# Designs tried in a protein design run: designed miniproteins, single chains, continued (4). Part 95

Each design is a single chain, and the fold is of that chain. pLDDT is the mean over its residues in the fold that is shown.

## One batch from the design tools (miniprotein)

Design m15290
Fold by ESMFold2-Fast:
Structure m15290 (fold): chain A 85 residues (1-85)
Amino acid sequence: MEELKGAENTVNSYLEGARANMALADEAIAAGVEPRQVVKAYDTAIENARKGVEAAPPELEEKKKEMQKLADTARSRRDAVIAAA
């Protein structure tokens, strides 16, 4: 019970970190911020999602899939920013 609760808290923390950094990167694009800084925000979102997936036990498969999709989306948007620069 304690281990699963700890894993849920850890995964939720990484998921929130990934979402927050994606939002920051999207806002930075809208504000015309330098592409390199936008890319760093997406890289941070990808890293948070990766760590969350690694921390997720089989019981949290649904959250693991959500984080994998977030990482894929962040990577796609990151690549688009690089291509546009």
Scores: mean pLDDT 81

Design m15291
Fold by ESMFold2-Fast:
Order: sequence, then C-alpha cells, then structure tokens
Structure m15291 (fold): chain A 89 residues (1-89)
Amino acid sequence: RAAEVAALAREAARALEEAARTLPPQVSKGLLALARELRRAADRRDEALARQVLTESVNFLQKVLEEQPDNEALRKALETVEAALRRIE
C-alpha cells in the first residue's frame, strides 16, 4: 500500500514537472511547489499528505487549464493526478 501510494505520488509529481516546463515562471512555480510536496509525501510514506496535495493539484491544474485549454501537458498532468487520487481514494 505505502509503496503504491509513493509510486503514484512520484508519477503525479513528474507529470506536474513536465507541465511546468510549458508554462511561464510565475505559473510554473506553483506546479513545481506541488510536485515537491508530492515527492515529500512519497519519501515520508504519508498517504494523508499525498491525498491532500493531489487534491490541491487537481484544483490548481483545472484553473490553469481554463486559461490554456490546448496545453496537452496540462491535460496529461490533470489525468495523471486524478487517476492517482482515485486509486488512493
């Protein structure tokens, strides 16, 4: 369980980092902060923190995607984060 949650959190962090590369520095800073917190949750095996940060990531990605609806990396990041959150419950 803990290993699966850690793997999901790291995969979500990687997707956020990829999306951040497609964005201006002011917006990318927010995604990178979320990615760092997901990696921290994974390293700590903290499932509650992982769920919290994944939920925050969904909300952040939805808002950014409204401004950039054609950004494929953002859509992929949102799909990855939502899938991870569903798997964790």
Scores: mean pLDDT 85

Design m15292
Fold by ESMFold2-Fast:
Parts: sequence; C-alpha cells; structure tokens
Structure m15292 (fold): chain A 95 residues (1-95)
Amino acid sequence: SVRDRIRQLLDRIDQIIDQMGVPTSDIAYATGLILGAAQKLGDDDLVQRARQIRDRMIQRGGPSISGSFVRGVGEGMRMSPEQAVDRAEQVLSTI
C-alpha cells in the first residue's frame, strides 16, 4: 500500500540523515513530498513522523534545506499520494 511505502521511505530517510549528518536539498525535497502525501491521506501518525524528520533536517541544514522541503510539500499536495511516493523514491535512489 502507499502508506507502507511512505513508512519504508521515512525509515530510509532517517537512516540517510544519521549516516550523512547534514542532509542534502534532495533529501529535504523528498521528505517534503512524503509529508504532502501523508497530509493528503489524512494519516496523522505519518504526518507527525515526517515533521519530526523535517525538524531534524532544519536543525542541521541551512535556508536551502528549508526551501527544498517547502517545495516538496507543495508539489506533494498537488499530486496523488502514489505519484509523490514514486517521485520521492526516484529522488532517494540517486542519493
């Protein structure tokens, strides 16, 4: 299901952030897409988890990280949850 894919992507993003220390704009963008998808699904647990990851990224990153995240959320909210997950997976596969 798309919710299971979101959970798996959030697990992967957490692992990447722990390994990298400082997240890239691409990871912030992908996390934004996932937050947008979770919001469209009305899944409060996934929304809260994505926001916790966002807070960790903002703590470690600069203005470019915040901007990429906001862009991802906006785009994720305008597409289907499935499309947002597909795009997030594609972005993370290149990292």
Scores: mean pLDDT 84

Design m15293
Fold by ESMFold2-Fast:
Structure m15293 (fold): chain A 100 residues (1-100)
Amino acid sequence: MKEEIELLRKAIERLEKLAKENKASEKVHELIEQAREAVEKGDLEKARELIEEAGKLLVEETGDKVGKLTESMPDEYQAALLGIAKNYGLEAAEEFARVL
């Protein structure tokens, strides 16, 4: 549980940084904030769903190589993989996917 919370928090931080750097829509930022609130409330399932939704929307808005990586990954953490790939490169995102 604690390890999962830490991973979700890191995913949210990375996704937020990506959204800011790419000037993503207000909807993406709202989903990221809702995900953060879900983590704080201990609703990890909802946090995962919100992270996935934010990541999918961000991919649709950016249309880059990071989006292509997330197409083949488990839906549960697409947003986290997107955030990691953009900030640390595709290799880092693939490594993260292996530990999920």
Scores: mean pLDDT 65

Design m15294
Fold by ESMFold2-Fast:
Order: sequence, then structure tokens, then C-alpha cells
Structure m15294 (fold): chain A 78 residues (1-78)
Amino acid sequence: MKMTVKVIITYINKESGEEEKKEYEKEFEESDGGEALQWADEIAKKEGEKLGGEVEGVSLKVDEEKGEITVEYKITSK
């Protein structure tokens, strides 16, 4: 069965002081949990480099009813 992996990246816009979010989504096989987490980490790393900030893992949530895994990251500017 396929599962949907969602990556949510939260950062603060320096000019407005407001919290912004970026979301990414990709389907994986349930047996490919390691590949799914590796993909999530790669997305977070790329966004951290783009925003010039440090990436912090916030949470991992599994929704078995929907077949969804949500991985949350926060990017803090140095």
C-alpha cells in the first residue's frame, strides 16, 4: 500500500515578523520508510540552504486512517 509523506517547513519572515510555511508531498510504499525520511531530510536541507538558516526537526506524526506521515521542520535564521 502507498503512503503519503508530507513535509512542513516553518520559518519566520524577517521583514514582516510573520510565520510562513512551505509544504511538500510525495507518495512512497510502506516498505520504503527509510527512503521517505531521507527524502524529507533532503527537502529540509535544501530549504535551509535557500533561506540561510539552521534546520531543526519538530515532529513526526502518523495518520493511519489516511495513510499519511507528516514530518515538521523549523528553520531559524543565524
Scores: mean pLDDT 77

Design m15295
Fold by ESMFold2-Fast:
Structure m15295 (fold): chain A 63 residues (1-63)
Amino acid sequence: SAELLLEAGLLALKKALEIMKEAMKAGADKVTGSREGDTVFKVTIVKDGKTTEVTIDGLELLK
C-alpha cells in the first residue's frame, strides 16, 4: 500500500540521517545522501581517501 511505502521511506530516511550524523562525528571528509527509490536511501562516506557506501531499504527495516 502507499501508506506502507511512505512509512518505509521515512524509516529509511531517518536511518540514513543517523548514519550521516555518526560519520560526520567520526571525522568523515565528505558525507552525501541520495534517494535511490521509494523506500531506499544511499549514504556515501569519504574518509582518508576511502569511499564507503551504505544502502538502506526501509522495507527491510520493517521486517
Scores: mean pLDDT 86

Design m15296
Fold by ESMFold2-Fast:
Parts: C-alpha cells; sequence; structure tokens
Structure m15296 (fold): chain A 72 residues (1-72)
C-alpha cells in the first residue's frame, strides 16, 4: 500500500476546508475538485474498482460532513 495517512489524510483535510467555505459557489467548486482528486487517486494509483471508489468517496464525505456539522 501507499503511505497510509499521507495522501488520503491530506484529501480529507482539503474536503473539510471546502465544506467550511461560506461562499456557496467556491464551496461547490472546491468540493468537486477534492472529489475528483480522491477518485483519481483511488482509481489510478490504487487501482480500486469503481464501486469501491464511489463507496470510499461517500464514506469520506459523510464523515467530513459530520465533523463540520459539529462545529456549529
Amino acid sequence: MRPPDSTLSKLVTKLEDALKNPDKKEREKKIEEVKKEISDYLSSKLKLPPETVERVIKDLEDFVKEQVAREE
């Protein structure tokens, strides 16, 4: 496996930053960019099947949304 906490952790932090953006237009743009980076990393570097890639992206999105919601 590639480094366990480097790339994915960085992408999670980037997704959190995107979700915290108060500008809806910038927020949507950043979220899409991060999702694309996660998808590209999982499919191209880790060679994961599309079903697994989609599931990981969904799990990360749900996890990060939970964290951001707690900040109130």
Scores: mean pLDDT 73

Design m15297
Fold by ESMFold2-Fast:
Structure m15297 (fold): chain A 72 residues (1-72)
Amino acid sequence: SDEEIREKAEEYFEKGLSEELSDEEREEAFYNAALLYYYLNEKEKAIEVLETGLKLFPDSKILKSLKKIVES
């Protein structure tokens, strides 16, 4: 369901914010959160997640690439 997908996106977003995880794991978590919001057609939330991730990881290629796709 959309509700279960949204809950999983929120879980990934929280993992991205977790300083207990590696930078790579956190970047992948932000990517997965944004991707799930994008597939739910919640573009504004996907962009917000990606902007949050890019503030923390400004050189992240995966986050920059996904942001370009979402904004297209």
Scores: mean pLDDT 89

Design m15298
Fold by ESMFold2-Fast:
Structure m15298 (fold): chain A 77 residues (1-77)
Amino acid sequence: KEEAQKLIDEANELLGEGVETEDEKKFEEAVELVKKADEIDPEIAKSFVEALKAQVDVLKDLDPKSAKMLEKIAKKL
């Protein structure tokens, strides 16, 4: 449980860096971490994906560019 949560925390950090620096490689690394977390604890990974989708919906009106980037990531998960 804690190992999976730590992977999700690292993925969140990488997603933030990727949005800030527009670095696709950071997004790819974040996706791999979430997939690894899903193998350990699917419930934590599912909660993360649902939270990410909710954040995308909020950002669509406030920051459409960031919303598109995060939506692309959510679709890969």
Scores: mean pLDDT 78

Design m15299
Fold by ESMFold2-Fast:
Structure m15299 (fold): chain A 67 residues (1-67)
Amino acid sequence: SHADEGDRAGVLGVIYEAQGDRAAAIAAYREAVRHYEAALKEETDPERRARLQAGIARARARIDELG
């Protein structure tokens, strides 16, 4: 699912940060945002939507800190 793809991209972002690869980390977090936004377009459950929005916020915060 797009949510699962977002989670995987987010985890890759954390791994790249730990390795010092800022460019790869930013790219992975941007991928996470895209997948979570795609999942939000198809999600009607308020609790699942809130979790997707939290995922987007976390990834964006990391992009802002790194860029």
Scores: mean pLDDT 90

Design m15300
Fold by ESMFold2-Fast:
Structure m15300 (fold): chain A 94 residues (1-94)
Amino acid sequence: YLSEEEVRERVAELEAWVRARAAAETDPARRRQLLSQAAFFRHLMRELVEEHGRLDRAAFERMEALLREGVAGDRPVDEVLAGLTAVYQEVRAA
C-alpha cells in the first residue's frame, strides 16, 4: 500500500512531468489533451485516497503506466481514459 501522502507526492511529480511536456508542445489541441489526461488521473487518485486513506501499489503503478503511455502517444486517449476508469472501478469494488 501507498499512504495518502505518498500518493499525493507521486501524483504531484507526474503532474509536473506532464506540465513540462505540455509546455514544450506546440500544438494547442495536443497540449490540452495532455493536461486533460493528467487532470483525470489526479481526480481518480484523489477519489480513491479520500475514500480508502491508502492505495494498493500495484493499482497505482497500473494507472501511472496508462498515463505515461497516453502522454507518450503510445496509446489513444480514449483507451487511456477507459483503462484508468477500469482500474478505478476494480479498486472501488475490492
Scores: mean pLDDT 85

Design m15301
Fold by ESMFold2-Fast:
Structure m15301 (fold): chain A 146 residues (1-146)
Amino acid sequence: DERRAELDRLLAEAEQELERFRQLVEQMYKAGLEMARALEEDREKAQEYLRQMEQLGQQAVQEAQRAAELLRRAAELSTDPEVRRHLLEAADQMQAAAGLVQETLRLLRRYVEAGDARGARDVLELGRRMLDGLIDTARAHLEAAR
């Protein structure tokens, strides 16, 4: 009963952190579209949007890392090998999502410095598609672990 209650608590917290990650990523990409639009006409405004994206992205990375940690702790409490496997796979997807946010921001800094609005848009479109895939895969593994 205590182990089951702790497992259910960790899973609920991991789902909350994953949802916060998704919301922060959505806000980051909205700022990114404004950054790319501004980059063609107002470099200073584009830099302001990039700073906003970096702040949102760092918060998203922290939430994804917390979700991964909670999922690994939940896996340690699970006695079912299939539940444990799904929780570890969900944790790996969240860790990959954190890394992808960091890499997307690194590439965007380079494109903003170069004044390359097209390159920035291409990175945003690809990065969002890849992040959506990682989030959906993590959610599918969490659902399978229930």
Scores: mean pLDDT 90

Design m15302
Fold by ESMFold2-Fast:
Structure m15302 (fold): chain A 67 residues (1-67)
Amino acid sequence: MSAAVQAQLDALKKRYPNLPLGSQLMIGLAEEKSGKITLTPELRQQAEQQAQRMAAQGKAAARELAA
């Protein structure tokens, strides 16, 4: 499980070596949704949580600005 997660992260890092881990996870999630790759369930869950966290932060900032 951890080894499989690391293997998927290593594959993303090979393809996007100049991006931080968070961005690599977002790309991995996007590629899975487009059918290019299959993420492990653990990595998919982490990527989805990271995407929701980033979206929530953006929405919170937008609401604060609009309020």
Scores: mean pLDDT 71

Design m15303
Fold by ESMFold2-Fast:
Structure m15303 (fold): chain A 73 residues (1-73)
Amino acid sequence: DKLEAVRRELEEALREVQRAIEDGIKRMNDGIKKAKEKGDVTEALGYIGQALRDILNTLREALRRVREAIEKA
């Protein structure tokens, strides 16, 4: 019952994190390519930093949802 709700929330959270990683890598690669065309290393590092922040924020939200599911169990 409640444990199954926690399990489903965890599975969904993991899928969201996986998609965020995939999307982050794509955006990072596109940004790095664009920055290389300009010769701007600082801009390339900016795209990497943003992708990592987006992934980390998705992970934090996933962990929050799992925590709330456990608290309701």
Scores: mean pLDDT 78

Design m15304
Fold by ESMFold2-Fast:
Structure m15304 (fold): chain A 78 residues (1-78)
Amino acid sequence: SDETIEKIRELAKEIYEKSKDEATKKGAKGVLELVDQYLKDPDKVPLKPWLRYAARGIKEGSKDEFGKTAPEEILKLL
């Protein structure tokens, strides 16, 4: 839903702004780019599977607690 997509966008923006880990910031930017691509061309982006992949990647690649925990909120919405 649009409401769910907006919540994911807000969470990814928060991760990007608050994390000090460059890998976590890069992953959050990737989530924001996926959402932007979906809004421009929904037929070309399987949003849920790609967001799950991206959120797990942030969680696995992150060294700080924020980058390990915040992506779980995105995963709960999918």
Scores: mean pLDDT 80

Design m15305
Fold by ESMFold2-Fast:
Structure m15305 (fold): chain A 71 residues (1-71)
Amino acid sequence: MKLTPEEAEQLKKDLEKLAGNSKTIKGSDVGKILQKYGKANDVEVRKILKEVDKNGDGTINYEELLKKLSA
């Protein structure tokens, strides 16, 4: 998954806004944002979600998500 520096900055701001004070985001919301940028296909989104949602509750840690998006 490749993001331009500008796209990555906008994505980080969108994710920060959704995470708020808890620093967690619903996996469904993550999928919607990644699809919006057109830089991750469904397979890539699912791989990211599985790696960061270790307990399978559908809640994604914002910091772990950013690590994946910057790789």
Scores: mean pLDDT 70

Design m15306
Fold by ESMFold2-Fast:
Parts: structure tokens; C-alpha cells; sequence
Structure m15306 (fold): chain A 65 residues (1-65)
């Protein structure tokens, strides 16, 4: 199990830190209203990584319980 909860998970925003090459994904749990952040290290192309994250969110919704 994850601490994020898949069914009630809402992406509030995605921020890019170009200097640190990080993508910060902000989630909100629609049931509790709690916000969480996931920091993802990007090696080079931040836009490609952002696209992969968006695709992985749909996969995570199917895999998480």
C-alpha cells in the first residue's frame, strides 16, 4: 500500500526546478484534503520526464489499492 491513496488522489500542480533538474508533483487527497509532494530527479529533459510522470499516474491508479 502507498501513503498517497490512488482513488482520491488529485494532482494540484507540477513545478519544475531547472537549476536542480527536479520536478515537484503536488498531490491532494480529496477525502482528507492533505497535500503531499513528490520530488523527482530529472537527468536532462524535464518535459519528457513530466510526460512520463503523467502516464505513470494512470498506471499507479490501476496498481495501488
Amino acid sequence: STLLGSEELEVVGIEVDEEKKEIIVKFRNKVTGEERELVIKAESNLEELKEKIEKNLEKAYKELK
Scores: mean pLDDT 63

Design m15307
Fold by ESMFold2-Fast:
Structure m15307 (fold): chain A 99 residues (1-99)
Amino acid sequence: GEKEKALLEIEILEGIGLIALGVGELTKDASFAVEQVIRISKEIFELGLKYGIGEYGYKVAIDLLKRAIDLAKKYGDEDAVKKAEKAIEELEKKYKKYV
């Protein structure tokens, strides 16, 4: 059904986010990785809400964003840290409104 397709799409998007973090680690460029993870995490979150798996989508999105913050901190990219933290705050606010 649609829920099973959404679960698979979230797993694929999580994999892409982890690849982006790996590229950031390899290139020592946290900015690009954080930007991609923010985009992917928002897509995961919206997909979860749309298909009635919002709690799961939220959990995956927040985990990816926390990993992005860790990468940005490792390479001293304070702007990237702030962007990822802001993305977490935005998702937390949206999630509280819908649950």
Scores: mean pLDDT 90

Design m15308
Fold by ESMFold2-Fast:
Structure m15308 (fold): chain A 95 residues (1-95)
Amino acid sequence: SAVTEARENLKLLGVSASNDEIQRAVGEAEAQGLTPHAAALLAAYQLYNQKTGTNLTRDDFLQILAEKMGFPNTEAYKRHLLKQGVTQEDLNKLE
């Protein structure tokens, strides 16, 4: 599910990554003890920056993803993530 979620997030952001790249990034995040939703988010963040050559901040990344997912603002999306077990400590890894 984390691999599928990361793939869906990247697709919303218009970024293509191989199944092997996504599985590796998710696996590395899960090895750090991250929950599936947090691992999917971190993997999508890292692959987005890597594939686009950008250095998006956590807040910019979350804002774009919130907009693409239909949330009214970043704070509403963060509340949704917290309900899924994605903590502020997990979000701090998006740097």
Scores: mean pLDDT 85

Design m15309
Fold by ESMFold2-Fast:
Structure m15309 (fold): chain A 56 residues (1-56)
Amino acid sequence: GAAEMGARARELALSHGLGEAGAEAVGGQVKRTTEELGPEAGERAIRNAERSLAAA
């Protein structure tokens, strides 16, 4: 569900060196996207976050 999607995004952000507040923000955004637009949008949001984190 949306909570699991948000948790995945939070862990991804932490693994790329974001602090706790930044990771919570990323996870919260992905969770909200999944709640509003569905799981496919959530997966896209995670991929977008991963790309952004990798580019930093």
Scores: mean pLDDT 83

Design m15310
Fold by ESMFold2-Fast:
Structure m15310 (fold): chain A 88 residues (1-88)
Amino acid sequence: ELEEVQEKARELAKEAEELAKEARELGSKGTPEQQRLYDIAVAAAELAKRYAEEAAKSKDVEEAKRLLQKGGVALTVARGLVEEAKAL
């Protein structure tokens, strides 16, 4: 179980890193209002990556699951912000 949680955490970290990269690229070409939303999305994605990296390093399955859940929530927020910015 711990190994499965750590594997999911590594996948979440990669997804968060790719989303942060996309948000930075889109922000560089956006309006000032879009740039503001993309900057917040980058911060949320980086937070998701930090939670995921901590989950991947955890030796406690309950701690790893809790960190993975927090990372997942942060990534969902980041995705929502990217979609909102694209709609402007």
Scores: mean pLDDT 88

Design m15311
Fold by ESMFold2-Fast:
Structure m15311 (fold): chain A 94 residues (1-94)
Amino acid sequence: LSPEIEADIDEAMGLIVLGVVKSALKQGYKFSEEDIKRLAELGKRAIEQGRIPFAKGVKDAIIEIAKYHEDDPKLYEIAKKEAKEVEEAIKKAE
């Protein structure tokens, strides 16, 4: 596959992750601390593989979880911290 096609696929996959997370949140799913950490690990592994467009979608999904859990200070802070770590890893890889 050409790098352009790989990047397009990764961007689409990142949008799918964000869409699934948004759908789950709308349906009342409550993401746990472990769920948030697993998403952050997925993003970090994607960065290690050079899949930056995918990692950006995963980061956006974690930010969306944070917004939905503003009423839970502990989960909100965990989601913010994990999203920041993924964002910093993206900036370092770019």
Scores: mean pLDDT 84

Design m15312
Fold by ESMFold2-Fast:
Structure m15312 (fold): chain A 87 residues (1-87)
Amino acid sequence: MPSPIEKSVEELKRLLEEMVERTKTTDYPESLKEALERLVETFKENENAPAEEILKKVREITSEMSEEELKLFQQLMAEILAERAAA
């Protein structure tokens, strides 16, 4: 049974993959699409790494995002989470 942190990392990975798919059908800035794809690749490359190390790398990538990109990222994430909560 995965630990709470491992489950959170897996859920975040699935959330990021859904965000990438949504950016393909909606007009989002290219830089945001690249950041989301980089985040997904980081999860894939570090699939066997400790959850703490994966989260550290995610924080490093998100810290490089502009204020506008981070706002769009948070909005998209909130929309997906709201849809999942309503299901």
Scores: mean pLDDT 76

Design m15313
Fold by ESMFold2-Fast:
Structure m15313 (fold): chain A 91 residues (1-91)
Amino acid sequence: MFTASVEVVGDRLVVTGRNDLPEAKAWAVHFFAEGELVAQEFFPAAPETIASLRVAPSQREVTALPTALVEQGKYLFPSATAEPVTVAVPA
């Protein structure tokens, strides 16, 4: 199971994820603004992980898409994707 929540803290987006998938070795969070990929965070799998991204002043709405990655040989592949979360960034 993979679940995530997103909140705005000041000028940052904080993504908190829980990864109960034993085979996951890492996970990635993709950030989109107006349908365009604007940032990507990548980090080792842990039961709970926090990613923090500073949002540009012109971007008032950002969608975060967390994906769990599993290792096959030397490569990491997407395994489970949490529901996309869209947040409004206060000015």
Scores: mean pLDDT 65

Design m15314
Fold by ESMFold2-Fast:
Structure m15314 (fold): chain A 82 residues (1-82)
Amino acid sequence: NLKEAIENFKKAIEAVDKGDLDKAVEYASKGLDYMAKAGVLTEDQAKQSSEGLKKLGKQGDSETLKKALENGLALAEKIMES
């Protein structure tokens, strides 16, 4: 589950760099779902975070979206290493 979260967050960041914010939000939502399955987030926290990322994507706020994705990736990697 954490490995899948990391893979999806990396794909989301790549999508932001390519200017594909819809794909970035899609991958980020999958990453958050895997974080919830891993017990790192509650399902409610994952849903709220996913809704926030969708809003950022619709607003075209690629900089804030990328920072949020980088933070999610760093958290997932840190938990997997521990």
Scores: mean pLDDT 82

Design m15315
Fold by ESMFold2-Fast:
Structure m15315 (fold): chain A 63 residues (1-63)
Amino acid sequence: ATAEDVRAAASTLPEPERTAVLTFVDAHLAGASLADAARAAAERTGQSIGAVIRAFFRAVELA
């Protein structure tokens, strides 16, 4: 799956997972490390880093 496929799949997720995955993918594409991208998504959505990573894998499975 491409980053675009993951972003499209993320758009089908409920909030706050949708915003978490989109923030994570966008931060990583902008050059952030996976750890920094996950932290940024967690801070933006109020979720744990683990919740962000689980939502990302759900989006990957849907892509």
Scores: mean pLDDT 82

Design m15316
Fold by ESMFold2-Fast:
Structure m15316 (fold): chain A 85 residues (1-85)
Amino acid sequence: MEKGKENLKKIIKREAEEVRQKAEDILSKYSDNEEVQKLVQEALEHVDKALKYADEGNIKEAGIHLLEARKLVEEAQKLAEDYKK
């Protein structure tokens, strides 16, 4: 029981850190695109919530916020692709 919960926390924290790093990379490359910045900032807020819920042992809420952060980062990346054109 405990081992499974700890493993899920580690996975969530690892994925959250990867999403955070990707979001920061997008911000650094597209710092002049306000729409990209807004999406990335929202994604970072969801990363923070995912980490907080994981620390509290609320794996379900942590997972929901992590998924939302990933969706926002994907949207920011697609918008950034259009900006390059």
Scores: mean pLDDT 81

Design m15317
Fold by ESMFold2-Fast:
Structure m15317 (fold): chain A 55 residues (1-55)
Amino acid sequence: MEEELEEQRAAPVLDPDKEYIDDISGEKLERPVRHPVDGRLYSPESLPEALKTAK
């Protein structure tokens, strides 16, 4: 694989100067994932919990 479609808007927009913390686990977000319902950022391990409580 040399060059494939990597330009997607699925990734959240992040500020380079801002540090994001996962509200569920309290850990620093290294690879934040955007919650599809609330648009908040969570760690991939915490996202399932956020999804079940979103409403």
Scores: mean pLDDT 61

Design m15318
Fold by ESMFold2-Fast:
Structure m15318 (fold): chain A 91 residues (1-91)
Amino acid sequence: SRAEAAVAAAREQAAANAADPRQVKLLEKAAEAARLAAEGDVEGAYELLAEAIEEAIRWAVEEGEIAEEELPEALEKGRELARRLAEWLAE
């Protein structure tokens, strides 16, 4: 399944990038979200993906990749993406 493949990929990436604690945490959240989606918990998957995407967007603002003025729009788009990903993983 897509969720099973996503969990496997996320775990491999976490192991490969153990030197970056921030990336490891995001990959672990993504893996848990994929697991929840595989079990039919789309809402739980959405909540974890939304948290992970929000954290990634805030880091992009810190790094200057996203302007602070764009943060509200980026967060709204991030929540929409999280919902689409949760639904996609549950298929």
Scores: mean pLDDT 75

Design m15319
Fold by ESMFold2-Fast:
Structure m15319 (fold): chain A 66 residues (1-66)
Amino acid sequence: SDELIEKLSEKFNVPKELVEHFVRKGLTDEKVIETEINILLSLSEGYKELMLRMMGVPKEVIEKFL
């Protein structure tokens, strides 16, 4: 849902393209997506970049997030 993507992007102050990536990978539960975002936000900058790269997130989206 575009509404869910916008809502979570605004709530966590993360790029909407990052939330779209989780949805495209099959995460459909709002609370599961929130948990994944919270885990990412808790990591050091280097681990955030590594995890996002491993998940196949585009470099431009990673740069917007960091």
Scores: mean pLDDT 81

Design m15320
Fold by ESMFold2-Fast:
Structure m15320 (fold): chain A 62 residues (1-62)
Amino acid sequence: PTLEQRAKIRDLIVELGKLPSPAEVSKITGLSPKTAKKVAEELYKKTKGLSTEEGVRLVLSQ
């Protein structure tokens, strides 16, 4: 995937606050569903590794 396609996937993850479906990612980027799924999971893990860890910590402190 190109930097442009990766940016579109990252923006979608941030806007949804969750892992988008491979079909949605494939539709916006033109990537195959298999590639879309893998790239989305990797980018989601990066996004989740900071914002979701903070969210989990807040929930666990309740």
Scores: mean pLDDT 69

Design m15321
Fold by ESMFold2-Fast:
Structure m15321 (fold): chain A 71 residues (1-71)
Amino acid sequence: MEKEELLKKAIDEVKKTLEEAQNYRDRMEAAAARSGDPETREVLRQAADDYVEEMTKKAKEKLNEAIEKAK
């Protein structure tokens, strides 16, 4: 497999993962805004941030593996 193809595939996967994570965050933000309860809003925002962090970590691991294989 060409190094460029491997990197492009990894970048596309990262992009898709981040887009899905952002959509989840947007939904949680909307739910938080609708709750009216500051404590619930904080919990929902934290859950969204945790999800984004987890997805970013997975995406970073895949990208790093692709970069290492491309060396």
Scores: mean pLDDT 79

Design m15322
Fold by ESMFold2-Fast:
Structure m15322 (fold): chain A 72 residues (1-72)
Amino acid sequence: VEEAIEEILRAIAEAGASLPAEAAASEEPALAAELSARVAERLGVDPAAVRALGEANGKEAQELTEEIAKRL
């Protein structure tokens, strides 16, 4: 369970790193949605849940990640 949480967070970070520097500098909603979709497909989870993780920080992200892992 904890390993799955760390894997999800790591995949989100890796997906973000693949964005062009100029796109990463902007907070465009379309890019956030695209990242969430890619990470969700990579992890086999719902894109909406991954998007919620991207919008949350720290403890909130942790709780949402646990919710997603439980649904897997």
Scores: mean pLDDT 55

Design m15323
Fold by ESMFold2-Fast:
Structure m15323 (fold): chain A 95 residues (1-95)
Amino acid sequence: MQDYYRTLGDLYRQLAQDVLTNSPWPPQSRQLATDHLNQLSQGYYYLSQGNYSLANQHFVNASRLSQQLRDLDPDAYQDLLDRVERLDEEARRLS
């Protein structure tokens, strides 16, 4: 379980870097998506350490940022969701 959450944290961090560097979206959409993914990464890292309080704080922040992205750029939000759905399969494979 700890290995699964840490792997998710690593994968979300990698996706955040890829989105920031390579996404064709406007800068504001790219920044919101990157911030959202970094919050998910931090949340899963804290979850891997058994720190549920800090994990929950990061997940709440991630939800707020994803809502802002959905409202600003629904197309970028849908592309992001497609990418995120693959992370769970990869994390299970690597754990």
Scores: mean pLDDT 85

Design m15324
Fold by ESMFold2-Fast:
Structure m15324 (fold): chain A 81 residues (1-81)
Amino acid sequence: SMEERLRVIRETAEKIREIGMETSILLVLRRQGASREELLEISKKMKESKEFRLELIKELRANVPEGERAAVEELEEELKK
């Protein structure tokens, strides 16, 4: 069915965007000096909780220095592609 194919395409695109956002967050935290162990724990928590992911994204957008906001936005946009 064409409708089923379009559904799968949309679901795949959403998953790619989600993975892109998570990867962008981890890259920003790594640049801010987070250890490998901290990044692994954060990655695990993001996979286990949608609420944790949303709060972490909000925190990064609200609390990064203005000079880092452009870098965060560029990473998010690049990973969405």
Scores: mean pLDDT 61

